# Ledger of designs, part 31: designed miniproteins, single chains, continued (3)

Each design is a single chain, and the fold is of that chain. pLDDT is the mean over its residues in the fold that is shown.

## One batch from the design tools (miniprotein)

Design m9062
Fold by ESMFold2-Fast:
Structure m9062 (fold): chain A 69 residues (1-69)
Amino acid sequence: MSEEEILEEIRRIMREKGVSEELIEEFIEAIKNKDGDKVNRLITQFYLDTRDLEAAKRLGELVKEYFSL
């Protein structure tokens, strides 16, 4: 996937799980800035809010793919 495709897939997952647009964009900016500590904190918060381990794992996989580009 391209960088743009990864970020759009992340937005899609988070919107589907009811995350606010403000928090989605905060997460996207943390990813673009490669702020691993903030990314990890926000994924943890996503899991605590949604209790969806598969979605949280998928977000982590997408972030890892983005960081490898």
Scores: mean pLDDT 87

Design m9063
Fold by ESMFold2-Fast:
Structure m9063 (fold): chain A 119 residues (1-119)
Amino acid sequence: SARLQAQIAEAEAKKAAAQKEYEDARRALVERAAEVARELPELRPYGERAVAGYEGDDEGKGEMGAALERIIKGAAEVDPERAAALEKAWEEYQEKAVKAGTEVKEYQEKAEQLRAELA
């Protein structure tokens, strides 16, 4: 039915919006961490790992997190205020990532259920 097709399209659009919000937040965090690492030569490899983890598949997600924690720890030795700001951004990203993951799953399941009703 036209109503079910419209509801599927709405669920898919909301899923895409949640995915985009998550990816935009992830990109902003990685760019900020890479900038901090660039100013501290000893942390440059971790900045590169954070970017590689961001650009990689799900397996890179853990590497991105580990690299960010290392950058925060290293930055705290030189600029505690900047390190605290990056740590706060990391915590805010983790909260957004959990929310976005939940929304993506909910909208995906809703779209699949609506498609089953069309069949």
Scores: mean pLDDT 78

Design m9064
Fold by ESMFold2-Fast:
Structure m9064 (fold): chain A 87 residues (1-87)
Amino acid sequence: SAATERALRREISHLEALLRYIESNFDKMSKEALENAIKYLEEQRERLLALLAANPDLSPELRARAEAVIARLDEFIERARKRVEEL
């Protein structure tokens, strides 16, 4: 539905903004902050995947944008886990 697409676009935009913030502050984040970020990003990733699975009729543009955000979440989670191991 149009309401579902609007809600998903808002969520994707919020995640994009959050990822930009984390990227800009990555080198300044404590081990605890990184662990909290990993937990939150994993929860958001699972939620976004569930929304995509529940809404197969989403526009191709919105699906591609969501998949791009998931890829960025996976990249940051991996980088954060590696940094936690080094701290």
Scores: mean pLDDT 85

Design m9065
Fold by ESMFold2-Fast:
Structure m9065 (fold): chain A 83 residues (1-83)
Amino acid sequence: SKLREEIIEELRRLAKEAEEAGDKESAEKLRELADMIEQEAFDLETFLEILEKLIEWLRRVGAPEEIIKRLEEILEKLKEYLS
């Protein structure tokens, strides 16, 4: 799916940005999620649930606002696609 590929690319880009900002833990979480989606470990509906929980976790640990905002944009795209 083009949407799936776009999401994988965005997650990998965000992971790189997090690592460059010194947030290695968020970078590792984002890379793991991208790898799981690429390996088709779960469907897009399950990915929506996982992404919501990841955003909640990132807010609690004080991850960069720009990363959270871009993940929320991915979440909105998924909600529109699945609705």
Scores: mean pLDDT 79

Design m9066
Fold by ESMFold2-Fast:
Structure m9066 (fold): chain A 82 residues (1-82)
Amino acid sequence: DKEIEEKLKNFILKNLEKLKELGVSEDAIKVIKEKIEKGELTLDQLKDIVALMLNIMGIELDITSDELTDEKLLEAIKKIEE
């Protein structure tokens, strides 16, 4: 779904600086940003990145990224952004 992909991309882009503060390498952040801007990330890859970010930000997810539903991911994002 294009809507969920856009929300996931926007969440990652808004929180790139927070990843840097949490010890993610600048090279990794640069690669993530470049791949998002080029549209090279699949929906599953976007979900994986957001799930990792949410875990780092203190939101525990009971399921792996492969089992993570779009609804659960969006709910977790909403808790962080609001």
Scores: mean pLDDT 70

Design m9067
Fold by ESMFold2-Fast:
Formats: sequence, C-alpha cells, structure tokens
Structure m9067 (fold): chain A 88 residues (1-88)
Amino acid sequence: SLKEALEKQKLYLEKVEKAIEAAEAGDLEKAEEYLREAAKIYAEFFGMSEEEYEKKLRAIKLEVEIELAKKAGESAEKQLALYEQALA
C-alpha cells in the first residue's frame, strides 16, 4: 500500500504546516491540536505504542519550534538551544 503510505504522509505534512501557521498567528491551542493530529496519524499508521507516540509528538513540537524561531528571526542562541533539544 505505497499509495496509502503516501496519502498518510501528505496528511501528516499538511497538519504540521497548519500547526506552524496557527502558532505564527498566536493560536497555541489550535497549533497543539494540529500537532497531536499529526502525531496520531503517524502513530496509528505505524502501530506505535503510547510511549513512541509521545516521543514522536515531542519531536514534531521541537521541529515546529525551530521553524517558528527561524521565521521570527530569533537569535542564533535560541535557535541553537532548540536544535540541541531536538537532538536529545
């Protein structure tokens, strides 16, 4: 089911993009909803455990924070700190 995998990946990326847009608009509740939806799509498709789901959600959140910091022109120090969190 390569087609099914591609459709799930497309939906996942769409949710992450919507989360970034919501966060940029200051709608943190809506951003959180989209991030949880993205992580759930991924977890359900790959049959992930609750622990794996939480790790994936954390990773997605860090990726979005890094993207927001870049878009906002945040300091190099803040961007570096977010990268270090993503690598941990």
Scores: mean pLDDT 77

Design m9068
Fold by ESMFold2-Fast:
Structure m9068 (fold): chain A 108 residues (1-108)
Amino acid sequence: SHMEKYIDELADKIAEAVKNITDEKERDLAMLREYLRLAFPWLSDEEIDEIVALLEKEGITVRELFRRLMTDDDSPVVKYLRKKLRVHGIPFGYEALRVFEKAEEKLK
């Protein structure tokens, strides 16, 4: 499908960008930065850094964030991110998780 092709193309670009990062936590955060830059081109580098810093401050992993975006989670951090990313509903969290899973497979 066109969606699967889009997810695969994003995963390829993300995997290439982070291939030299060996620390899992640093790699996950770098993958998030690249995903945000590619999928949300209206975000500045400063805004992307603010999003990453917020996840670290709240103790939320990148995958936990995507899981919460797939639910009716109304916590302040999820509400802020939905507004900032201009995303709505379950499909966006699902897409992000699948991009991350495919990028990890490409790094093996």
Scores: mean pLDDT 77

Design m9069
Fold by ESMFold2-Fast:
Structure m9069 (fold): chain A 58 residues (1-58)
Amino acid sequence: MEAERRRVLEAILAAPPEFQKKLVELVSDDLITPEEKERILGLDSPEEQQRYLRELLA
């Protein structure tokens, strides 16, 4: 699970910023929690979204 979560987060970060929100929505709640998804989807800028995704990856 942890290794899969890391790979998914890396794949989202490698995607164009405009697609990152859609990718987050499609990911299993097992890999990105509903609370984490709400946080990401609530961020207004791609830069803030990428920053949060990088924090989750660490």
Scores: mean pLDDT 78

Design m9070
Fold by ESMFold2-Fast:
Structure m9070 (fold): chain A 84 residues (1-84)
Amino acid sequence: EEIRKKMTPEFIEDVKKLNEKLKNAKSAEERAQIYREMADLFEKYGFKELAERSRREAEVYLASAKDGRQAAIEKMKEVVEELK
């Protein structure tokens, strides 16, 4: 009921734009930024649970951006060791 009242054409268009940005994101940092924008959009329209989920996803991508390079290096070392 209340969710349906908040499903304006403007909201749908904004979500579509953020989804398109997310598909075209080239880095974990870009994905984290887009998820933050999604969280702000959901909060503005009163979708608090979706906003919280988007904030958590942004935090995961931001952490992955900082630690993901180290994890990728460690995984590459493991693959090289396995090929012995």
Scores: mean pLDDT 71

Design m9071
Fold by ESMFold2-Fast:
Structure m9071 (fold): chain A 88 residues (1-88)
Amino acid sequence: SEIEGLEELLEQLEQTKAWIEALRPSLSPEQQAQADATLALIDELQKTIEKLKADLEAGKTEHLPEFQAKLAELQRQLGALVALLEAE
């Protein structure tokens, strides 16, 4: 179901957050700035997912556009972080 998919995504976001937090102490200042931006967006997306879960349980979709926009931005931010980590 949509709610089960969101719960799985929340678990994946927690794992991603833990991965970034574990890497952070060994990162350069530029990589840390990108990591911090990504972590902040994960926190915002988690809040949006909880609101969307409440919407769906009530038969609504008010937070769906915000969720889609934040998910797309997180994918972009994660791509940027990985690119910085893969750069020499």
Scores: mean pLDDT 87

Design m9072
Fold by ESMFold2-Fast:
Structure m9072 (fold): chain A 82 residues (1-82)
Amino acid sequence: PVVETVEAELRAERRDGVVTLYFPPELAELARGRPTVARLETASGTVIEAPAEVAPDGRVRVTFAHGELRDGDVVRATLELL
């Protein structure tokens, strides 16, 4: 299996205690039907690893019920595709 990685700089969105990060829309096609993991590095240097999913609107997203990320935080993200 080919493992692909894509790097992006993302801005966190926080609504109703949920933090969501969206990858650029062009990555949605690459993530469809394959296992996907996002690695996030915060401005403080903390590394977070979480499953990524294709949202109903077609965008690739990572969601946390709550976490260290605040609304408007900028993070460096790497999307790993299997």
Scores: mean pLDDT 72

Design m9073
Fold by ESMFold2-Fast:
Structure m9073 (fold): chain A 94 residues (1-94)
Amino acid sequence: DEAIKNLEEAIEHLEKAREAVKKKDTLSAIEHLQKAKEALEKTKPFLSEEDYRYIKSLIDHALLAIMQEDYEEALESLEAAIEKLQAVLEKLKA
């Protein structure tokens, strides 16, 4: 399923971004967040508007936090986005 594949891709990139943030590797974190946003955009037709908006806002907030060197805030937003995407993925597999 294309939606499942793109959601799993988004989750994978967010997890890599989280690891980069833990190491304060700003360049790697931004690269993976951009790839996560690209994967999420491909899932837009398969998500509720509410879920899409929420997840996108968390990713955008993480990007802003990284640019401000607020790595703790970035981690919080990334973990929330991963948790929400995993919940959406579980519903699609049901």
Scores: mean pLDDT 86

Design m9074
Fold by ESMFold2-Fast:
Structure m9074 (fold): chain A 70 residues (1-70)
Amino acid sequence: NSAQEYFEQGKKAYEEGDLVKAVTYYLKALRLDPGYQEAREFLREVAAELKRASPDQYGTLLAQAGKEAL
């Protein structure tokens, strides 16, 4: 899959109300293209929303994101 394809999957997940899946796909898009500005902006917005809605799921995902950054 391309970075754009992952970004589109993330947007679809967000529209379906799945914040965890949306953030996961945006992270995958940024893994393939670190310069993907749109994916980074959506990640910031949705991650902030997830942090407010489910702090426990946000914490788990943040730990996972740290591993993927390596």
Scores: mean pLDDT 81

Design m9075
Fold by ESMFold2-Fast:
Formats: sequence, structure tokens, C-alpha cells
Structure m9075 (fold): chain A 64 residues (1-64)
Amino acid sequence: LPEALAELGRLFEQARKHWAAGDTEAADRYLQRAVELARQHAPELSAEVVTDADGRPVLVLHVH
């Protein structure tokens, strides 16, 4: 679990950096990877993707 959380944090940080740089395709790939990783480690982790005010996808993580 700690290793999975660290990896999720890295993927999410990469997604945010790519979104800030305008590289939305790379940001989406990192978010998809993060969602898949969270799914593999359910039920300890749950994830949802929401859209912010600028229309960018944001990953929200909940730890049980």
C-alpha cells in the first residue's frame, strides 16, 4: 500500500506538470495510469476523476 500510494502521487504530479505545460495528451496518459493502479489496489484505494473549472481532469484519491 505505501509503495502504491507513492507511485500514485508521482503519476498525479506528472499529470499536473504536463497540464501546466499544455501537454494535455501526456497528462491524460498519466491520469489513466494512476486510475489503473488505484483499481489494482482496491479496496484500500478508491479513485475518481472530476473536471475542474478549466475543464481539466483531476484525480481525487480516497484511502480506506
Scores: mean pLDDT 71

Design m9076
Fold by ESMFold2-Fast:
Structure m9076 (fold): chain A 97 residues (1-97)
Amino acid sequence: SDDRKREELRNSLRGLEGVAKRVAEKASEEEAKKFIEEVERLRREGLAALEESVEEGTRVLRKLAEKVVKFAEKVGDAAGASAAAILGVGAEFMVAL
């Protein structure tokens, strides 16, 4: 059901926010602030998009996941990069079902 897919995607957005906050701990204070502000903006965009369309919500979630992966790679957080990539792929798979 669409309600189940929306709930699972909301959980994935929360998971990505958690990963982003942990990854940000490895960055400078200035870089962490800019990154978290962008993550919060994309999370809000993703939640709003998800209420309109599961496909649009997933698109924004994937964009957020890609940004978290790139920032994690920049700061040398291989575990954070992997966690964000898994959440992004998982969301795509859930929508395809």
Scores: mean pLDDT 84

Design m9077
Fold by ESMFold2-Fast:
Structure m9077 (fold): chain A 116 residues (1-116)
Amino acid sequence: SKEEIEEFKYILEDKVLKYIDESEDIDKVVDLLLDLASRLSEKEIEYLKYIAENSKDLRLRAVSYLLLGAKYFNEEKYEKAKEYFEKALELAKEAGDEKLIAISEKLLEEVEKKIK
């Protein structure tokens, strides 16, 4: 529902974006995103898709694409993961968020290593 999506947006802000803002270790953030994505339910994946496409908040959109990409990365669907990480990088650059840019670039580096 709309209310459940808004609640999930607050969870992303408080649990994921806050951790990103407070972390100085990009590799640990990447590991956390991959771990978190492995535990996402089907319903949470649908919430992430909705937020990524419809939110007015560029940072929420970027982190939603990072988690979607991480989910596909864990499923070894590397081409889909790459597409989502590229969308996250574009939004992170538009937001001017240096940490989201660094995280997106690191995840793209990891997916490129798996494609070859």
Scores: mean pLDDT 88

Design m9078
Fold by ESMFold2-Fast:
Order: structure tokens, then sequence, then C-alpha cells
Structure m9078 (fold): chain A 75 residues (1-75)
């Protein structure tokens, strides 16, 4: 279950940060990253688990790609 999702503009790029309340398995995290990287306009995505939570960071070329990445992460 997602705890928070945030989109921030960083210069000409958009950064999406999604925090999950519980840690994802390694397989679930890899599947999610691959799904996010398949979104048009996504430049990069990474997931890491620390202190019992999984955090996913996505870098998008534009706002539309960032919003699509949030939708993909919530799916």
Amino acid sequence: MVESAEIEQMGDLYVVTVTFKEPLSEEEAEELVNRLLSVPGVIGAAAFTAKGKTIVTVVAKDREAAEAAVEAALK
C-alpha cells in the first residue's frame, strides 16, 4: 500500500518519489521498476528498501510522464 506519492520539478526534469508503507520483495521491486521504465518519457527509475519501507524514485522528462509514472506505481 502506498504511503505517499510526490512530484517535484527539478530544473527541466520531474522527480517522482513514491513511498510504500511496507517493504516490497526484490521481485516486486524489480517488476515495478521495469513497469516505470516502460512509461514514455521516463528517463530512469530505482527502488530501494530501508528501515522497513520501499521508496521508488523516478526521473521523467515532462509533467505528463511524471503523472503517468505515479499511475503506474499505484497499479
Scores: mean pLDDT 81

Design m9079
Fold by ESMFold2-Fast:
Structure m9079 (fold): chain A 82 residues (1-82)
Amino acid sequence: LSKELQDKITKLLEELVKRLEEKGLLDEETGELLREIQLKLVNGDIEGMIESLEKLKALLLEKGDEESAAIVDEIIALLKSS
């Protein structure tokens, strides 16, 4: 990942975490997926990040959080364009 792309993804992940905390949506499943995504980001595992982000998006949509799902979708789009 380029530094610019990594910085943008990091900002979006920070916004996502804050939004989920404010909405009380950081349950065990959501927290585990976020931990997986962070680990994969540190390791540069782009393919694994996309997989975990797709799972997180599906979970958030099931919970009715379309706004947070849209942030996840933006991160996925950035990773697929890299």
Scores: mean pLDDT 82

Design m9080
Fold by ESMFold2-Fast:
Structure m9080 (fold): chain A 90 residues (1-90)
Amino acid sequence: STLERALEFLGLKMEELEAIKESEEELLEELRKLGVPEIVVEEAILITGDRRLGLKLAYLVYKKYGEEATKRLIEFSTELGIERIVEAVS
């Protein structure tokens, strides 16, 4: 699962995601209050393939990495892209 790999790469656990019980509306409001960059939210939604899970991931990654959240998500996406190329040519 891409989500499980993202959590491992970011040093997060599935239990942390599951502990977030807020609705999408509540999560969006929390992300706004924290000033989470739009790119962090968009990348997290793309990684999870699910809007609510993506919002939870964006919240957790920004809480852990702050301003470095964008860089960490781009690093993960780059690693995932490299792996997919290697798999395609192997």
Scores: mean pLDDT 80

Design m9081
Fold by ESMFold2-Fast:
Structure m9081 (fold): chain A 64 residues (1-64)
Amino acid sequence: ATLKDVALKSKNPGETFLGFTNDNGETVAVFQDANGNQILKYIDAESKTVKRIYSQATKEYYPA
């Protein structure tokens, strides 16, 4: 699967995929929730899984 496939499979209802960015060498899929808050999903390119999520709404990191 591509990194885009990993990102899109992680999409929850109400989330909009905006694209990819890089954060300190990590690949991040950028989403926006239904209220306009950013959700950053950190992707492990080797395992092709989401390893960590940041929510702008709560300002917290969550394990995936």
Scores: mean pLDDT 84

Design m9082
Fold by ESMFold2-Fast:
Structure m9082 (fold): chain A 87 residues (1-87)
Amino acid sequence: EEEKKLQLEALKLMEEAVRLGIELARELFPDDEEVQKQVAEAEAKLPAHVEEMRKKIEAGEAPKLTKEQIEEMREKIEKEKEELRKL
C-alpha cells in the first residue's frame, strides 16, 4: 500500500530531521544550558514518539501524505545537513 509506504518514509525523515536539529543545537549553543536541557529531553523522548507514530501508521490512523510533502521533508533535511557541515 503506497500510503503506508509514504507515511513510513516520512516517519524516517522526521526522525532524521529531529536528530539533525539536536546536533545543530548542540553545535550552535553548547554553553546554553536551557537549550542543552531541551535537546536532551527531545532526544530521550524521540524513540517513544517514533514508535507511537509507527503504530498510528500501521493502524491507518495517520494523516495521508503527498509525494510533494515527502520531497519538502527531504529538502529540509538536506539543508540541515549542509548547515551542520559548515560548523
Scores: mean pLDDT 78

Design m9083
Fold by ESMFold2-Fast:
Structure m9083 (fold): chain A 86 residues (1-86)
Amino acid sequence: SERLEQIKAELQALLDRIEKAGRLPSEEEFNEILGLISGAIQVLEERGELEKAAQLRALADRLRQAYLDGDVEAVVAALREAIKLI
């Protein structure tokens, strides 16, 4: 999917920025990450890939919790898993 490839590329760029900075993304960047994951979930659901969509929903919840906890390593780990799944 061209849309999923674009989402994956944008998530990878955001991940690379977080890793280079070694700190939590801004609230704006974090909301962009969640929006991209939401977009991927919609595409996967439309294609009948319900298991992958469910796994991305769980990863989005893990990302929100990690961000709230200030856990940069947990944010990076969950984002890597999301990118790999897409």
Scores: mean pLDDT 90

Design m9084
Fold by ESMFold2-Fast:
Structure m9084 (fold): chain A 56 residues (1-56)
Amino acid sequence: DGLAAAEARGQENMALLNEHAADLVEQFYNSPDERHPELSRQMAARIQAARAAKAA
């Protein structure tokens, strides 16, 4: 009952985070952080890997 509703909200929040992650990946590619290029690349790679795993 309440547990099912909480799980549904959790899944919806995950979907929103994944959607937001896609925007972050696009933003990182278009406007990389010059101060931390290695960190920006690692971050983008992690987000891309997560998106690929979700797509599988």
Scores: mean pLDDT 64

Design m9085
Fold by ESMFold2-Fast:
Structure m9085 (fold): chain A 55 residues (1-55)
Amino acid sequence: PDEEEIRRALEEALTSGFPSLDDAFRAVAERLGVSVGTVRRVFRRMMEEVSQAFS
């Protein structure tokens, strides 16, 4: 899947109220057939963008 697909899946997982970020990352990785490392990289970019927008 593309970064956009991973990003959308992350937004859905985070909204679903997983007990931890790691649980959300694992759920997205398993759903999309990518590594947890790939999911964490996409999440890091999302947080950087949000931080810039918030600041």
Scores: mean pLDDT 77

Design m9086
Fold by ESMFold2-Fast:
Structure m9086 (fold): chain A 110 residues (1-110)
Amino acid sequence: MSVEEIIRESVHEWLSRLGDILEPELEKLSPEKQKEFIEEFFKVLSEFEEKLLELIKKKASPEELLQVFREASAKIVEIVKEKLGEEVAAKVQKVSDEQLEKLKERLEEA
């Protein structure tokens, strides 16, 4: 499997798992609060995607790819903590940590 395929699958799996946690919590918020969260969340994802694509194009090390995931994860956890609270943030952090470990293992096997 190529590094690009590993990254694409890992991002898809991560975002799917985040959606499962976040969607029920977002439905409890006002439309205005949902919009604020969605705008901040997609801003982080857009910046993450741009950095990740640049690193893949440059054939960056696994460590550099993992660092970009860690930075994006930390920013998402902070947004979730501020908007949805500590308990939801803890669930997001756990899922993100599990996905980072899976990504590390997959990159080491490539």
Scores: mean pLDDT 85

Design m9087
Fold by ESMFold2-Fast:
Structure m9087 (fold): chain A 89 residues (1-89)
Amino acid sequence: AAAAVEEVRAFLAEMAKVTTEEEKKALVERGREMLAVEREAAAAFEALFGEEARELEERLEREGVAEEERERRVEALIAEATEALRAAE
């Protein structure tokens, strides 16, 4: 469990490094599809790494990033974490 959480956080950090608009859009779309299939798992993982997602959102808000972009990044990170854990089985 602890090892899985650390792996998810490392994965989220890697995903947060994507800067191209195309890559961000692809992550969001894949995340939405995965969340549609794995909604229960996504909710459980939100509880585990919700603090990390909230910290990211607060950091972006302090930097003056638009609310829509902040929400999109948080959603993408949650979706990618769900996808990574699902793939790992």
Scores: mean pLDDT 60

Design m9088
Fold by ESMFold2-Fast:
Structure m9088 (fold): chain A 89 residues (1-89)
Amino acid sequence: MEEEVKKLAEEVKKGSIKAAEEMIKFIENNKLSEEQAELLTKAAADGIANSPKISRELINKIAKAFDKQNLSSESVAYFVGAVILKEAE
């Protein structure tokens, strides 16, 4: 499970839309540790920053998935920062 989370994070960081969708499904269907959630949140932030193809609708789905995981404010801040940069375009 942890290695699968790391693999998802690597693909999401590259801006893969498919990996982002798989990450959303994984988060919705599994209870993540805070460390795993932080890893995926940072990966999502990097992916959004690196890929203009990640839509606002996909960003909203990722945000809702993370909201259910009861993440720390720091983890959420990384993701929110990327969303703000995306909206600035």
Scores: mean pLDDT 74

Design m9089
Fold by ESMFold2-Fast:
Structure m9089 (fold): chain A 90 residues (1-90)
Amino acid sequence: MEPSGEERLQAIHDTVLAAMDEIFAVGTPEQVAKALELYDEFQEKVDPIIEEYHKKGYLSPEQWAEVEALYEEFMARLSEISGLPPPPAP
């Protein structure tokens, strides 16, 4: 059964924060700095889509595909910075 839009966005957010927390716990200062820069870039790209969801209460299939693509790119790049495997998709 597909999760609700809010549940799906929350799951992505929780997964991103968990991955960031792991880098903060075990990463070097350089890895943490790179992860924060990557997170800021990810937020700048995803925030307009999330804001539209909060205004409308829904996202189009194309907007969901964009969020998923941004999430996958973020997690892949974060894995390269940390040397840790990416977490499973939410």
Scores: mean pLDDT 78

Design m9090
Fold by ESMFold2-Fast:
Structure m9090 (fold): chain A 61 residues (1-61)
Amino acid sequence: SSQVEALKKKTIEAMRGKSPSERAQLLAQLAAELAALGLSPEEIAAVVMEVQNEINKEEEE
């Protein structure tokens, strides 16, 4: 949904230049927001993994 995409973008932008501990907190916040939207645990895990992978890729490039 457009709401999920907006949350993904917001979280990725917020995570840029942050420490690993700060990124972990932002990912936890994203998971809570996705749960509030009614996503299943499996859907939440998939979205969180996508965001984590995007940030990890940016850090190594």
Scores: mean pLDDT 81

Design m9091
Fold by ESMFold2-Fast:
Parts: C-alpha cells; structure tokens; sequence
Structure m9091 (fold): chain A 81 residues (1-81)
C-alpha cells in the first residue's frame, strides 16, 4: 500500500489505542500526539479522500485530548481549510 495510506491507517490505530480503557494516561497522550503528526502529514500529501479522513482524525483528537493537544489539533484543522 502507499506510504500515505499506511500513515492514515497508523493514525486510526493510535486513536483506537488512545480509547483503550487499560492504557495509561502517558500512553493515551503519546498515541493522540502520534495521531496528530500522522494526520497532518496525510492532510498535506494525501488524496482528497485521505485528506478528509485525516481531518476526521484531527477532530477526534480535539475531542479526546487534553486542552493543549486539543488546541493544537484544532489549529491544524483550521490550517487545512
């Protein structure tokens, strides 16, 4: 599969990992941070469909993350307009 498709899949897996009730607060934060980095790269380089999915991941991070990471995800959503 393409590198961008692989990164999109990885970002989704990080969201799933962050929602695991057995994950530590540190593991959850690291997973959400990784999801933001991967989603941003997909939003820059992906197809129109992949960019849309990357923006959905950024919205999920904004809902799940602490205030600092949530604001970072929201800024990335605004930049992708």
Amino acid sequence: MSEIAAKLAAARLHIIAAQNPYASEEERRQALEAAVELAVEVAEKGTEEQKREALEILREVAELADPELSERARRRLEEAE
Scores: mean pLDDT 81

Design m9092
Fold by ESMFold2-Fast:
Structure m9092 (fold): chain A 89 residues (1-89)
Amino acid sequence: GKEKILRLIALALQLIGEIIEIELGRPPDKERIKEILKELIEIAKELGEPELVKEAEELLKKLEEATTNEEIKELLEEALEIVRKLLKV
């Protein structure tokens, strides 16, 4: 419904914002990114997309292990792809 579409658009904008911060050379806010990924997992569960839930949970684990801005940027781009897939459903 409209509510879930708006939440997905909001998540996409938040992910893009985090990518822009990294491109500007600013240190990523891991706690903020963690909140974004948790919301992504929740909406993927609500939409009944178990494969995308698994992908998002794997990104959350990668975030915990990430030590470079490049690694964090890559997982943010992967999260944006999950949002794109969910929007097509």
Scores: mean pLDDT 87

Design m9093
Fold by ESMFold2-Fast:
Structure m9093 (fold): chain A 97 residues (1-97)
Amino acid sequence: SAEMARHLAEAEKHLQKGLEALKKGDYDTAAKHFEKAGQHFAKAAESAGFPDLAKQIEDAGKGLSDAIKKKDMKKAAEYFKKLAEALAQFGRAVAEA
């Protein structure tokens, strides 16, 4: 849908900015952008009709943001994995619809 496409574009933009900030050691800026990326991925999943996946994506993105703010890179890696798994599940669900 147009709503899903718009949220995916915003999520990708924030994901890119988050990765750039993380590479520069700007953890506060990185955390903000990863949180926004997760929110937009979640809105994309919700608009596609997958509210349970939207909640998983939002929670993983929030957990990732909080871990990065604390500079807990082990926990950040765990939440990156959870976010990636939820996004892969969303991709499969959209492909099968």
Scores: mean pLDDT 88

Design m9094
Fold by ESMFold2-Fast:
Structure m9094 (fold): chain A 73 residues (1-73)
Amino acid sequence: SLIARQPAERRPLAFYVLLLEAKDEAEVEALLAAGREHLPREDAIRVLRTLLSQEKDPARRALLEAAIAELEA
């Protein structure tokens, strides 16, 4: 994973950029899993909330909302 290869302090930015550039649902799901594994919970939530505030695609919004809900549980 490209996220796992980054220094810890750069992982939130890498997670943000990779999710922003993801082309399909499978890429989004894989990146969400990597973010949950390799980022502190609060950093992952912050990135996901930022992306959700900018997201217009309903399917992508649903994936982001589900990921945030799981992390906040």
Scores: mean pLDDT 83

Design m9095
Fold by ESMFold2-Fast:
Structure m9095 (fold): chain A 100 residues (1-100)
Amino acid sequence: SALNEVKIKPSKELLEILKEVGATEEEITVKELFEYFEEYLRKNAKISRDPKTGETLYDVSGTKLEKLTGKSVLTPEELTRLLIELLEKHTGIDFSPLLG
């Protein structure tokens, strides 16, 4: 998708998160944003499973991502939605098609 090649300039707060996983550039592609974000979660989130629903939960307590989102525990749907909202606010483009 041409969307993967769209460059964005992350906020200072988001860039500080991305730098913890090796981002050095001030502008990154949407594809790179998703890849860095996944790596950040892999290194810093405590991954668990909701015993009632079987849903994967990402505990971001004590991380910069908790400060950015205002949430200590995120579902995959909430993570996807937060990334889409971030992209929409930064670019002014509707990214809802990425969700299905």
Scores: mean pLDDT 73

